Designed miniproteins, single chains, continued (4). Designs and how they scored, part 34

Each design is a single chain, and the fold is of that chain. pLDDT is the mean over its residues in the fold that is shown.

## One batch from the design tools (miniprotein)

Design m13158
Fold by ESMFold2-Fast:
Structure m13158 (fold): chain A 88 residues (1-88)
Amino acid sequence: LAEKLEALVASAEPEAREAAKLDPEAARQRHARLLRRLYEETLALLGEPAVQEELEAYLKEEGIDASVEEVEAELRARIAEAARLEAA
């Protein structure tokens, strides 16, 4: 799971670097769109039972006091915020 999430973030880095060359307003909208896409893709991955099991195992191994449900709630909140910023 962590490897898949890191790959998702890494795949967006070149596009984020290109966005930084735009004017500040355009860069902000591009960045919000990229973040929204990343969060939506991550939430979709968590919809798979096998991925949920991998996340639960990872959280337990790392001693992280969080549930899959809490991670999903955080992602949904971030998607909503990114969508708001993209629309502005």
Scores: mean pLDDT 73

Design m13159
Fold by ESMFold2-Fast:
Structure m13159 (fold): chain A 60 residues (1-60)
Amino acid sequence: MYEAVATGTAADGTVVRGIGLGTTPEQAAANALQHLRREMEELGLDPAAMRVEVEVREIP
């Protein structure tokens, strides 16, 4: 199983995170990005104006 953390950083230094789990790295990353996008929308942030990084790791 895999865990992904998607981190979005705005130009003003605001940081938002989304976490995702999946049976593949791609599923975990997709779930993390979906969570991050929802958090950005709730905070009124524009995803296109943010730097996004995704880190994926295997978990037992």
Scores: mean pLDDT 82

Design m13160
Fold by ESMFold2-Fast:
Structure m13160 (fold): chain A 90 residues (1-90)
Amino acid sequence: GIEVTPEQLAQMEAYARSVEPKLKELYEKYKDTPEGQEEILKEEIRATIRLLKIAGVSPEEILEYLTEQLKKANKTHLIPFVEKEIEKVS
């Protein structure tokens, strides 16, 4: 399982607080369109990648996890986006 130190948890909480207002704004503004839902999902993916990196999850494990989630959601067209975002944090 993923275990985090108190320092990692504090960094995760700080990052989550920094992105929450932006995600909330995007959700309220764009939730009712397919294109808007896609943009919200991209921002959620970006936030998830950074949170998992703070938790000490390897880039390979992050890619595997998100690829599996996107396959289950039938959104495999977003896999290249995930790969590019992981490169930014590797």
Scores: mean pLDDT 79

Design m13161
Fold by ESMFold2-Fast:
Structure m13161 (fold): chain A 78 residues (1-78)
Amino acid sequence: AADLDPTAIAILQTLAQNAGTALTAAQIAAQTGASLATVSAILNLLAGAGLVTKNAQTGTYSLTPAGTALVNLINALL
């Protein structure tokens, strides 16, 4: 699936580990080892799917309740 490749899973897990803290695309790229362009593209798709929320003023991303539920499901299945 376009939105659930290994990099997308890593991004969601990174946000879940930083629960309560919003992260920039650059911070997520540094933690996952993916390129900034790849992380930005995946974050845009995840935001469109309702799994992450972007703060337009700060350019930071945080996990939605739906995203948290998906991470919990992925961790239960893996």
Scores: mean pLDDT 77

Design m13162
Fold by ESMFold2-Fast:
Structure m13162 (fold): chain A 89 residues (1-89)
Amino acid sequence: MSFEEARELFEKYMTGMFGLPGEPPASPYGPDMRTIDLETFRKYFPDNKLSDREAEEYLKLLQGLYTGETPATEEVYNKLAEFIKKSVK
């Protein structure tokens, strides 16, 4: 995944649940990625390859971008891209 692709995906996560163009609005019954904890994350993403520590750091950075607590820097987006890459392979 390129840096620009990772940044676009995470910016969409701040405005929607899944960050995919053409997807329906966030379901009120789906996971709220802006506020979910590690246990809820594992429930919805059981095949995710991140360690518990990495998943917690990923959620903290993602939620921080949504709240403005985490700055939208290239370093932060590169870290999130690394977590996504580790998540699937």
Scores: mean pLDDT 63

Design m13163
Fold by ESMFold2-Fast:
Structure m13163 (fold): chain A 71 residues (1-71)
Amino acid sequence: SGDLYQGRLLGDLTYNTLRAVGRRTGDVEEWEELGRKVRDLSLESFDKGKEAAKEAFERADQAMEELDRRS
């Protein structure tokens, strides 16, 4: 159904974005693990996935801002 498709897209996009953040910050394993958790939640429930993705992206934004301050 449409909900499963949307959850898959959200999960994959979030996973790929957080993996990229991990590569830039040097914390690849931790960011990939967070991305996998968001992806799994998004497949179970699109609403839970959206909430988890929002929190993950807020954390990613803070990490990237800190990296920019050190650069």
Scores: mean pLDDT 81

Design m13164
Fold by ESMFold2-Fast:
Structure m13164 (fold): chain A 80 residues (1-80)
Amino acid sequence: SWKLTQEDLAYIEAQLPEVKAYLAANNDPATAARQIALINLSIQGVQNGKTLEAQRALIDEIAAIKKDEKKAQEHLEKLK
């Protein structure tokens, strides 16, 4: 997109497989699919004309989701 640099896109793409793999490994298939869909929608929002700062904020958000998924998993384990 107009504000997306090749370097920023590569950086986002480098983080995304790790986050998706973590979600798939630590959640049931339905929960993983929902979380991955939300991440993909956020990326589409960035690609549709967001600033470069918004792209970097998305990378940070993806990293935060990975950490939050660990806490969600711990909560699910306590409920079982």
Scores: mean pLDDT 59

Design m13165
Fold by ESMFold2-Fast:
Structure m13165 (fold): chain A 78 residues (1-78)
Amino acid sequence: MEEALAEAAEARLSALEERYQAALEAGRYEEAAALLRRLREEYLALAEEAGASPELLAQLEATADGAIAMAEALAAAQ
């Protein structure tokens, strides 16, 4: 069961990553930022379920927030 849940989670993350890359290639930075926010939520949920420490969760959140801010800045510059 745990393996099947991890596989389903990996499939969801992979699909979001593919959409994010496509949005970046198309110059659709607003969509890329929205996809990064979705990836952030999914990643944090998985890390929390896996028992990640509060420190690790904070690091993941900060990294994701930085990437989102960059995508939003690119969208605003268009």
Scores: mean pLDDT 78

Design m13166
Fold by ESMFold2-Fast:
Structure m13166 (fold): chain A 109 residues (1-109)
Amino acid sequence: MSLEELKEKAEKLAKEIFDEVRRGIERNPQGLSREEALRVFEKLEELVKIVDEAMKYLSPEEQKKVRGLVLKALFLINQAVLDPSLSREERLNYLELAEKYFKKALEII
């Protein structure tokens, strides 16, 4: 698989994940159900594997930047999905910030 194909696949899957999480939060202000959360995390695992494959085409410095951005995005998605103390607005703000970090990672790839 080429770097271009990996990038396109990652962009498409990321969009699907962010759209799914946003819809879940909008339906339920208390966050996603356990079943919905598990499906999101399975897709995130697939996305991380695609990004890891794409990073093999990058310099060590670019790999470090991408890893840092991806880790920040994953932390924020995890909080948006799982933290029971967050309001709907706080979940959506965490998700928006996660999407911005992920988009920056894909721009380096």
Scores: mean pLDDT 87

Design m13167
Fold by ESMFold2-Fast:
Structure m13167 (fold): chain A 92 residues (1-92)
Amino acid sequence: SEEEIEEEMLKLVEEAKRLIDAGDHAGFDKVLAEIEALAADPRASHRTQLLTSASLAVLHIHATISRPGDDALLDRLVAASNAASALALARA
């Protein structure tokens, strides 16, 4: 359901923040891939896609602090946020 996808997304975002702040690069990268996959799920609501975009912007701030100079990660977070926003706008 849309509610189950939103709940899972919120849990993944919280875990991603924990992992990046802890310096667990491999764990963060795995959770980020799950966030990207869940945002692209056809069952994801407009609300979930907007929340994902906003959450990825927050993760970008955390990544700038915890992984300075990881331009590939910062670019990936920007691309993922833009993709989620584009999906949300297509349903508006």
Scores: mean pLDDT 82

Design m13168
Fold by ESMFold2-Fast:
Structure m13168 (fold): chain A 58 residues (1-58)
Amino acid sequence: MEELEKRAEEIIKTMTEEELKSLPDFVADLKASPGPLTDKQREILEVLEIALKKLEEK
């Protein structure tokens, strides 16, 4: 779990303002994906959700 939080922080640092604003929509689209997610897709989704939560806390 700690590694996912570090990846989320890395993503926040590398993203532009435009990308950060579109992140909630991107996460919502990924959650709406039909069928079962692969383990890798699920991990990416978790990282992005942690990133969104960290942005909300600021």
Scores: mean pLDDT 73

Design m13169
Fold by ESMFold2-Fast:
Structure m13169 (fold): chain A 85 residues (1-85)
Amino acid sequence: MKVTVTVTDTKGNSATATIEVGQSATLEVDGHKVTATASGNEEEVTVTFSGDSQATLTIKVGESGTALVIADGKLLTVTFTAEPA
C-alpha cells in the first residue's frame, strides 16, 4: 500500500514523498523537516507527522488526510493519501 505525503509551507513551497506502510520519510520544506511514519493495513492507514509538534491521522484507503505541524517554529500543512497496493 502506497502513502503519498505532501508538506506545504505558508509561502506555497512543498515537498512530496511516497512510502509504503511500515516505512518513514523525512520531508524538508524551506529548511524545515517533518518526518512522516505510516502504519496500518489494507483498509486503514495511520500516519504520524513529527516536527516540534506531532499530528496523527487515520484514514481509510482511497481517502486523504490533512493536519498542521510545527517544525523549527514554522507552521506547516501536511496532507497524505493512501492508495491500494
Scores: mean pLDDT 81

Design m13170
Fold by ESMFold2-Fast:
Structure m13170 (fold): chain A 114 residues (1-114)
Amino acid sequence: SFKDKLIKMLEKLLKDPSVEPSIKKEIQKVLEAAKESEEKGFEALARLLQRLTGNKHAKEMVEQMIERYGVEGLLKTFEYLILRKSFDPSDPADREAALMLLQAQMEALAKLGA
């Protein structure tokens, strides 16, 4: 299920030493929400994506990614985004880089026929 896959991804990221402590705190919040319900997990994930990217359409982006690439594609893109570098969500340049990385990964998945 989405909930089980999301929980496994979040637990893996929390154990990863390359993930910035501030991002781990946000991941912990998403994990707690996901353990309560799939709906709350989805909402918390969309809010985290909005904070990382500054994109007001983060919820719609998550929905489109699931529709186009399945839950596995969404989770792989999210894991890749978080693990790529330490993010400062207060820096406009880091938010822009995160958005571009997500778009590039989505294009790569589409090109591979996924």
Scores: mean pLDDT 73

Design m13171
Fold by ESMFold2-Fast:
Structure m13171 (fold): chain A 80 residues (1-80)
Amino acid sequence: AAEKMANSGDEDYTLFMPQAAFAHKEYDVAADWYQKLLTLSKDATNEAKAELMNKLADSEYKSGDKKRGEALKKEAKELA
C-alpha cells in the first residue's frame, strides 16, 4: 500500500471505528465494521483489500469464530 499524506480522511474515519472497537475488545462490532469497509472497498487495491481482510479475520478470530478468521486470513494472503 502507498502511504501518503492523509487528507481530512473520510477513509481514516471509517477505519477508526473498527479499530476503536477492536481496541476495546468489541470484536464482533469491529468485524461488522471491517466487513462493511471491505464491501465498500471492492475498487481499492488488492493490497488495501488484503489489509481489511486481515483486520476482519483478526476480529472474527478474537470474537470466537476461528474458522472464519482463518479462512479470511487465507483469502487476504491470496489477494495480496
Scores: mean pLDDT 72

Design m13172
Fold by ESMFold2-Fast:
Structure m13172 (fold): chain A 99 residues (1-99)
Amino acid sequence: GEPLMAIITFTITNPETGEKLTITLYVLVNPDGYAYGIEKRIKLETPEETKEEVIKIPKKLIGAEDLQALAEEANKLAEEIGGELDISIEELPLKKYLE
């Protein structure tokens, strides 16, 4: 198959305060099925301000255990702020992502 860009988004929303934490992981997926993390974004939105941090990751092989650890961390953060966790995965052909 063609190389894909997988975008994994963890969104934690506190409906009472309107605060929203979004963690986005950008993963390059090779045609042979190997996945590599390349970028992580952390965005905090409050009624008063928006803060975003972009962390470039040296191309590193990502396994199921890495994704599970991220999901567990996101669940802990959701519980701490009394929010709800939503996880989404979007796949784009690499050529479309680079347009």
Scores: mean pLDDT 71

Design m13173
Fold by ESMFold2-Fast:
Structure m13173 (fold): chain A 65 residues (1-65)
Amino acid sequence: SEAMRALEAEAKRLEKEFGLETSVEMRDGVPVLTVKASDLITFSAASIHAAALGIEYGEGRVEFV
């Protein structure tokens, strides 16, 4: 899906720009981006952008661990 491709692109961006550990998978038909964020600033930047992406496509989720 377009949402899946968008989240995969976001995962690669987060890994490249912030050095974050990420994964993207389908869960119950929904594409999910999982992010490990080690600090509040990185967490905030990643969550805001990823949440906006989810709103844009209406299908994706972002999870933080």
Scores: mean pLDDT 68

Design m13174
Fold by ESMFold2-Fast:
Structure m13174 (fold): chain A 86 residues (1-86)
Amino acid sequence: SADQLSTLLDELEVALNAGDAAKVNDVLIQLNDFLRTADKSVIPEDLVERARKLSKQAREKFPELAEQVNDLDIELGVLDIYRAVQ
């Protein structure tokens, strides 16, 4: 649901601001799992934009988490395709 995605994005933002790499990693895994299994047609554009912004921040602050950030960027790219063809 949009509420679940919003909560995960809030948790990611808090972890990024705290500089907590372990928590950022945990939330990125949860975000990737959510996006892989969610109905992509019901995800709001503003939450996708927020996820993209936080993904960029994670990449800049924690280059060691590049694998998880790359997975998120792939899922966000799939959302862009779903929006274009729906």
Scores: mean pLDDT 83

Design m13175
Fold by ESMFold2-Fast:
Structure m13175 (fold): chain A 92 residues (1-92)
Amino acid sequence: DAEARIAADPADAEAWLALGKRLAVEGRAEEALAYYERAIALAPDSPVAAEALLLMGQIYAALGDTEKARELYQRAIDLLGDEEARELLEAS
């Protein structure tokens, strides 16, 4: 699981992303954002970072920060391309 992966390797960006997703589902938005930021920091130019940016954008949009959400979505699109970014957003 994600917690065991992080305990074994705290640089596992995918594990931080997975834990962030779990926290977001639990309604723990601030903690989810912190784990998404960690995933991005560990793998900034990766599909993991792009997915983390999309999920962060969704949280900021839900909190009413639409400007921050748009900025994050644009960064995700720039990494993946419009088609892949939209697909991840729909799956989230």
Scores: mean pLDDT 79

Design m13176
Fold by ESMFold2-Fast:
Structure m13176 (fold): chain A 71 residues (1-71)
Amino acid sequence: TVSTRDTRAMVRRAIRALRAAARTINNPVARAQVERLVAQGAAMVRAGSPLSRVVRVVDRAAKVVADTVAS
């Protein structure tokens, strides 16, 4: 069983990784989308939002990054 503390730490690491990935995106629209989603996710973590909702925002950011690599 994964603790809530461990899951929250994992989410924070994912947000940091996505923020770093956003800096490598050349498309300014895609970069702005990832940066907005990362900022939203980070704000939700600080506000104590349910981890399921934070994970959904992180997943959306990851999909934007994946789409920019595939194009």
Scores: mean pLDDT 80

Design m13177
Fold by ESMFold2-Fast:
Structure m13177 (fold): chain A 64 residues (1-64)
Amino acid sequence: KSEIDKYAEELKKELIKEGEEHPQFAEFWRNLGEEMGEVIKKTGDKSLGDILKEMGLEHAKHLS
């Protein structure tokens, strides 16, 4: 896999893990990870993944 593909897969795993911590949102986080992973693979733009990770961390803080 290219570096971009590997990065997209790692991002998907992190978003799925976020969904596991909040089961009612598990499907949302999984779908978001799939969609964003595909966008990153198409554009080759890792910054979208960085923004999404930051958003995920803020969401986790808000639910705590």
Scores: mean pLDDT 65

Design m13178
Fold by ESMFold2-Fast:
Order: structure tokens, then C-alpha cells, then sequence
Structure m13178 (fold): chain A 116 residues (1-116)
């Protein structure tokens, strides 16, 4: 898990350096979480990594903010406030493949109620 945490932060740093979009950063985080789940990481371990990634992203990317509503953390792009990523969606573990693929088909409007 410590190596996974270091890898996650390195991937975010490289993506930010390459001027990744909000959508690319969210996709990177979910792809990483999906790989951890496939390798048998517990929900608690995944939660720790997601929390670390969200905190680091908000600190490193000035145009990204985090809002908490009803115990759900929402990542918002300040340059395009219609783009929102629900952090709870990153905790989809099983069946991971179909649910995760569907969540990322919501590019341009993240969040359950904003994409048909």
C-alpha cells in the first residue's frame, strides 16, 4: 500500500506536468483505483488511496476544488463548473468492469444525475 500511494502521487504529478484535463485526471484516478481493487486491495485501503489522491490533487491543481455534500466528496473544475466527479463512484469495486466503464462514459458531465 505505501508503494501504491507513492505511485498514485507520481502519476498525478506527471499528469499535472503534462497539463492533463480535469477529465483525464479523474480517469487516471479511477483507473488506478480499479487496478488496486483487481489486485485485492480492501475497501479501507482503496478509501485511503482515494482520500490521499483527492487531497493531493486539490493542493496541486489550483482550478480544482472539493465540496462535501451529504458525506459525498465532489471534485469540481473551477474553469468548467459543470464538470463534477463524485468520489464515491471511485469506490465501485464489484462488478468493477461494467460499472467503472459506464462511470467513465460520463465524460463531460460526471455524476449520476447529470448524464443520461
Amino acid sequence: MEEAKKEALKLIDEAVKNKASFEELVTLMVDFVTRLAERGASSEEISEVVHLMVKYLVEKVPNIKAEVKNDETILIDKNNPSLRAYVSAMFIMEPVTAATEHAFALVGRFGRQQRA
Scores: mean pLDDT 66

Design m13179
Fold by ESMFold2-Fast:
Structure m13179 (fold): chain A 78 residues (1-78)
Amino acid sequence: LPGYGLTLDPLEADVKKGEKITVTGRAPAGVPAGTQVTLRAIADDGSEEEVTATLNADGSFTAEFTAKKDGKYYFLAE
């Protein structure tokens, strides 16, 4: 199913507010190109933001997120 079984490349980002964070990952074999994937960006204070990306034909995706706070962000696939 779209959005299930996504693998994120390892990323912890210690950033300043306004910096862009690039998140990369892959979907399982057989997920169609153009599928939208949803990620959660989680700040070190526990606040969450939604990030969406579009799946490439090779099964990879790249998402950009602009940091809203200084500090660490973690990313989870939905």
Scores: mean pLDDT 75

Design m13180
Fold by ESMFold2-Fast:
Structure m13180 (fold): chain A 92 residues (1-92)
Amino acid sequence: DKAKKATDNLDFGEVFKIFLENPDDPDALGSMGFIYYSQGDYEKSKEYFEKSIKIDPNPSPRTLYTLGKVYEKLGDFDTAKKYFEIAKKKQA
C-alpha cells in the first residue's frame, strides 16, 4: 500500500497527499502521527495516533510503540509503558 510504503520511508509529501485524499484512513492518520513526532510536535502526534487507534482496533506495533514514545515525551510514563507492552505483544 502507498500509505504504508510512504510511512516506512518517511516520505512526508506522499503521506500528506494520501491523508488529504482520505483523512479517515487509520494508516494515513498514523502516518500523520509519525510526521508530527519527527518534527517534535508531540501533542499533534498524540492526537493523530489516538484518532488512528480509535478507528483501527488492531494498530501496528510501530504505531503503538511510537505513541508510547510520544507519551514519554509528554511525561505520561504510565500510559507510555502500557503502549510499549501492547506493541511488544504484537511483534513477532
Scores: mean pLDDT 76

Design m13181
Fold by ESMFold2-Fast:
Structure m13181 (fold): chain A 84 residues (1-84)
Amino acid sequence: SLLDRLDEATREAIRRAEELLREGKPEEAIKLLEPLLEGAIRQGVWEAVAYISELLAKAYRMLGKEEEAKKYEEIAKKAREKLG
């Protein structure tokens, strides 16, 4: 449901990024997720911004990049605030 407003290609890319995170491949997941986040922000799809940002935070944490992880957690929080 939270992804209902995204096209099929975007949903498939998010699913692939989730698979990469389960496989312990956070760098590959980040390469897929960062352009998707940019697109979601540009289109104002805050549900997608929150979800993609949480996946990015998880990926950066797996790499030991805590500062980047916190940045994406803040983006997710702000996106949720926009949903009211």
Scores: mean pLDDT 84

Design m13182
Fold by ESMFold2-Fast:
Structure m13182 (fold): chain A 84 residues (1-84)
Amino acid sequence: MNPQQLQQQGDQLLQQGQNQQASDLYHQSGRAYTSQGQYDQAIQSFQQSIRLDPSRRPTLLRGMGSVYGLAGQLDLYRRYRDLS
């Protein structure tokens, strides 16, 4: 499922007061954004998930660490691209 659909489903559940289910969908959205290289959106989704369910914080901080690692690789790629 695409990360935008997961985020929209999370938003819908949040509007219905289903905070636990919304948190789960934002976590899944963050993972999907990470796999697509959309690192800023991934971090936002993980932060939203933590806000709705703080018990997920240790797991989601690891996910955010992975995103920052991948973003570092993207920054290196951008530097090489701009020099050629």
Scores: mean pLDDT 76

Design m13183
Fold by ESMFold2-Fast:
Structure m13183 (fold): chain A 101 residues (1-101)
Amino acid sequence: MDEEKKKIKADAEALRKLLDKITAKAKELSKVSPAIAAATLDAAKKGRELADEALKKLEDVKEAKELLRKAVQAASAAGILLAGGEAEKMIKERQEQRKLS
């Protein structure tokens, strides 16, 4: 029981750190892909809130696990959106370099 609570806590804390990094990168993308940036920030916020709730519900391991699974799904969505926005930025930057040559 204690080992399972420790694992949920560690996973939720790691997920929070990942979501903070996604949030920072999404804010930079707002200059190039504002719609993707906004969607990424919304997904990251949802993931953060679910991870925080999982940490509050550690005494109910079953509920904490369900909240953590939902947080992982939200983080996955945010990561996919961020990757798409970063790819769009790279393509635009390469097109601008091509116009200079």
Scores: mean pLDDT 82

Design m13184
Fold by ESMFold2-Fast:
Structure m13184 (fold): chain A 80 residues (1-80)
Amino acid sequence: MSEKERVSLAIAGSLRLIGLVLDGSPASEILEEGRFFLEKLGVPKSEIDKVLAKAKSLFSQGNAQEGVNLLIKALLEASS
């Protein structure tokens, strides 16, 4: 996968996650979509598990925007 392809995939994943939040989708669906895009970008399972655990904690605290922002940050960092 080229650098342009990785960046494009991270942007597409970020837009998908934002769309799910705007649609009022459950945290479980947002977390699964985040996992899918992180796996697609080749992020190791151990790193995905850490990011998803932190995002899940934020969603459980009612901080949905912070949870999504964490997932978006992870996607963009994985594209670099």
Scores: mean pLDDT 85

Design m13185
Fold by ESMFold2-Fast:
Structure m13185 (fold): chain A 95 residues (1-95)
Amino acid sequence: SDAERARAVVDAEVAKFDELLAEYQASTDPAERNRLVIEMEAGLTSLIMLMWELSRINPEVAAEVARRTVELYERLKAAAPDTTLTLDTEALLSL
């Protein structure tokens, strides 16, 4: 089902995010830290694209993806306040 496929993609992105965040927190190299932030930002962007695709075919699953994406975004902002990614969390949660 679309829901099962979407959840599998989100679960994979969450696992990747957790690994990247752990590497970021362990790193003392500014260049490596910047690369890891960009990779986490790319993962969030992928989830936003998935949410938009789902919003027209399964709004309930799109809303689930949006909520989980916002959770990851809040974690990124807390750990790396220098992130350049800006998400309209109110708009995302209104889907």
Scores: mean pLDDT 84

Design m13186
Fold by ESMFold2-Fast:
Structure m13186 (fold): chain A 82 residues (1-82)
Amino acid sequence: KLKDLIDNNDYKGLAELLKGQDPEEIAERLGDLIYGGVPDAARPKFKVVPAKSEEEFLKSVKDFIKKYNNGEIVTEFKLLIE
């Protein structure tokens, strides 16, 4: 489960799960995780953009987990796409 990987700081497991997935689908899944309790009208824009490299993707995965677990706002995620 996506949330379990995040809660356990499993950066590699989350990266393998997300790698090559559709950006719009991941934007929805991660957005719902971040803003699940927030009404749609009050949700900040959350964007998934293509990562330029696998290194950038892994950095984005680690940053996302760190910010999420610290209760910080996440507005962008960089995804490694095919």
Scores: mean pLDDT 76

Design m13187
Fold by ESMFold2-Fast:
Structure m13187 (fold): chain A 71 residues (1-71)
Amino acid sequence: MLSEEEQKELIKKIIEENENKTVKEVFDEIKARGIELPPWLKEFEKKTKELGLLDKTVKEADRALVLSAIS
């Protein structure tokens, strides 16, 4: 089992390497590596799904979530 710090570092690396891929593809990659989604990432997945951003790139989804949070 990876530590929380190791999981965050690996997740960050996957995101940085796949920033031009969709949010769905990045989550699928994280899950495929046997990493259990931490609570903050489960919340992020829930928010992106609710906003219909799963097919958007990670960069676009992050920006849209920030904008929706201030609305």
Scores: mean pLDDT 71

Design m13188
Fold by ESMFold2-Fast:
Structure m13188 (fold): chain A 104 residues (1-104)
Amino acid sequence: DRWERELREAIRRERPDASEAEIEELVARIREIQRLAGARLSAETLVVSLEVARDLLSAYDELLAEAEARWEEEARARGVSAEELEAVRADPVARDGRALRTLL
């Protein structure tokens, strides 16, 4: 109960925009991982840790998207045209600084 409360607080810190339903789903998933880790030898604990790492990677994708949105907002504030910004976002080659220099 106390552990679950602390876990919910930690999840909310990592995902501040997460709904209560999403938090409960994550708590249930982590509890299941803990159950599996507690029931198995260290070899299987490594597999459980890998699954936790994948969940953290998914959270990082969300943070990266938020950082990208902030960068776009900052670029617009600096007077970069929406058309120019969209062209950079739409072209995967334009994401490489070397490729951009080759076009110039």
Scores: mean pLDDT 59

Design m13189
Fold by ESMFold2-Fast:
Structure m13189 (fold): chain A 64 residues (1-64)
Amino acid sequence: SAQEVNEQFLQTVRHSLDNNDSPETIQQRFEEIKEQARKVLDEESYREFVGIMDDVTDGLIRRS
């Protein structure tokens, strides 16, 4: 379950890079992933996951 959420996140990052998605689209997709992660991760794992997502999101937005 946690591994599936991580895989979905990586797939979404690859897709966003390949399609040159707008910052708005990237943020919306990551919000959907956060919702899924919240359901399957404990509080500590969720905080770590969100931190990684925020770092990646910042990097992608700066490239766009």
Scores: mean pLDDT 75

Design m13190
Fold by ESMFold2-Fast:
Structure m13190 (fold): chain A 97 residues (1-97)
Amino acid sequence: SMPEKTLTAEASLSDTSNNVSGTLKLTMTGDTPSGFASATATKDASGTVTLHTGVNEGVTSVEVEYSITAPSGTSVTVTAYASLAEGKGKATATYTT
Protein backbone atom coordinates (compact mmCIF):
# COMPACT_ATOMS: atom_id res chain seq x y z
CA SER A 1 0.00 0.00 0.00
CA MET A 2 1.10 3.59 -0.63
CA PRO A 3 2.33 5.45 2.49
CA GLU A 4 -0.36 7.68 3.99
CA LYS A 5 0.28 11.43 4.08
CA THR A 6 -0.83 13.87 6.77
CA LEU A 7 -2.10 17.32 5.83
CA THR A 8 -3.00 20.02 8.37
CA ALA A 9 -4.90 23.27 8.00
CA GLU A 10 -5.27 25.87 10.76
CA ALA A 11 -7.32 29.04 11.19
CA SER A 12 -7.36 31.50 14.06
CA LEU A 13 -8.91 34.76 15.15
CA SER A 14 -8.18 36.90 18.22
CA ASP A 15 -9.79 40.19 19.17
CA THR A 16 -8.95 40.93 22.80
CA SER A 17 -10.85 44.26 22.76
CA ASN A 18 -14.12 42.39 22.09
CA ASN A 19 -13.22 39.23 24.10
CA VAL A 20 -13.44 37.09 20.93
CA SER A 21 -11.14 34.18 20.10
CA GLY A 22 -11.43 31.23 17.74
CA THR A 23 -9.06 28.48 16.68
CA LEU A 24 -9.52 25.47 14.44
CA LYS A 25 -7.05 22.76 13.40
CA LEU A 26 -7.99 20.23 10.72
CA THR A 27 -5.77 17.13 10.35
CA MET A 28 -6.39 14.74 7.44
CA THR A 29 -4.54 11.50 6.71
CA GLY A 30 -4.74 9.56 3.42
CA ASP A 31 -3.15 8.98 0.04
CA THR A 32 -4.05 12.46 -1.32
CA PRO A 33 -5.97 14.25 1.44
CA SER A 34 -8.16 17.26 0.68
CA GLY A 35 -10.94 18.82 2.73
CA PHE A 36 -12.30 21.50 5.00
CA ALA A 37 -13.69 22.00 8.47
CA SER A 38 -15.84 24.89 9.67
CA ALA A 39 -16.84 25.62 13.27
CA THR A 40 -19.59 28.17 13.96
CA ALA A 41 -20.55 29.36 17.44
CA THR A 42 -23.88 31.18 17.76
CA LYS A 43 -23.71 32.63 21.27
CA ASP A 44 -27.06 34.44 21.01
CA ALA A 45 -28.84 31.11 20.39
CA SER A 46 -27.50 28.91 23.22
CA GLY A 47 -23.70 28.80 23.04
CA THR A 48 -24.06 25.99 20.48
CA VAL A 49 -21.11 25.17 18.20
CA THR A 50 -21.91 23.60 14.83
CA LEU A 51 -19.15 21.68 13.02
CA HIS A 52 -19.19 21.02 9.27
CA THR A 53 -16.52 18.79 7.74
CA GLY A 54 -16.01 17.65 4.14
CA VAL A 55 -13.15 15.44 2.89
CA ASN A 56 -12.34 13.60 -0.34
CA GLU A 57 -12.65 9.80 -0.71
CA GLY A 58 -8.87 9.31 -0.22
CA VAL A 59 -9.02 10.41 3.45
CA THR A 60 -8.82 7.58 6.00
CA SER A 61 -8.59 9.72 9.17
CA VAL A 62 -9.95 13.17 10.11
CA GLU A 63 -9.36 15.09 13.33
CA VAL A 64 -10.84 18.52 14.03
CA GLU A 65 -9.82 20.52 17.11
CA TYR A 66 -11.55 23.81 17.82
CA SER A 67 -11.88 26.37 20.60
CA ILE A 68 -14.23 29.35 20.39
CA THR A 69 -14.81 32.02 23.05
CA ALA A 70 -17.12 35.00 22.57
CA PRO A 71 -19.57 37.11 24.59
CA SER A 72 -23.31 36.52 24.21
CA GLY A 73 -24.76 38.03 21.03
CA THR A 74 -21.56 37.25 19.07
CA SER A 75 -21.37 34.68 16.25
CA VAL A 76 -17.94 33.30 15.32
CA THR A 77 -17.02 31.19 12.28
CA VAL A 78 -13.59 29.60 11.78
CA THR A 79 -12.89 27.64 8.57
CA ALA A 80 -9.78 25.82 7.35
CA TYR A 81 -9.23 24.12 3.98
CA ALA A 82 -6.29 22.29 2.44
CA SER A 83 -5.64 20.14 -0.65
CA LEU A 84 -2.48 18.10 -1.09
CA ALA A 85 -3.18 17.48 -4.82
CA GLU A 86 -3.60 21.24 -5.48
CA GLY A 87 -0.90 22.38 -3.04
CA LYS A 88 -3.37 24.92 -1.66
CA GLY A 89 -4.80 25.98 1.67
CA LYS A 90 -7.19 28.65 2.90
CA ALA A 91 -8.05 29.86 6.40
CA THR A 92 -10.86 32.27 7.24
CA ALA A 93 -12.11 33.52 10.59
CA THR A 94 -14.93 36.02 11.08
CA TYR A 95 -17.15 37.27 13.85
CA THR A 96 -20.25 39.45 14.12
CA THR A 97 -21.31 41.31 17.28
Scores: mean pLDDT 79

Design m13191
Fold by ESMFold2-Fast:
Structure m13191 (fold): chain A 116 residues (1-116)
Amino acid sequence: MKEKIEQLEKERKELTKKLNELLQQALEARNNGDYETAKKLAIQATGVEVKKVGITIEITKLTKPDDTETIELLQKVKDELQAALDEAQKGNYKAASQKVSAAVGYSLRLIGLEID
C-alpha cells in the first residue's frame, strides 16, 4: 500500500508540472494573439486536471477509505471537469464555463467553504 501511494503521489506531481507547462504555453500563445493555440492548450490542461483529480481520488481511497463524503465530492469535481472538457472540445465554451463553475463549487465544499 505505501509503495502504491508513493507512486500515485509521484504521478500527481508529474501531472502538476505538465499542467503548469501547458498553462504557461497557453498564456504565451494568448499574449502573441494566437487564440486558437491558446484554446487548444487550455483544453489539454483541463484534460491533465481531470487525470490529477482521478489520482487524488485513488490516494484518498487508499489513505482515508471511510471518508466517503470527500471521495464523492472529488468524484463530482472530476465528472464536472470531464463534462467541461467534452463541451470545450465541441466548441461549446459557455457550457464548458458553467461546468467549470460547478467543479469549483464542489472544490470549495471540499475545503469547508460554501458560496451562493
Scores: mean pLDDT 82

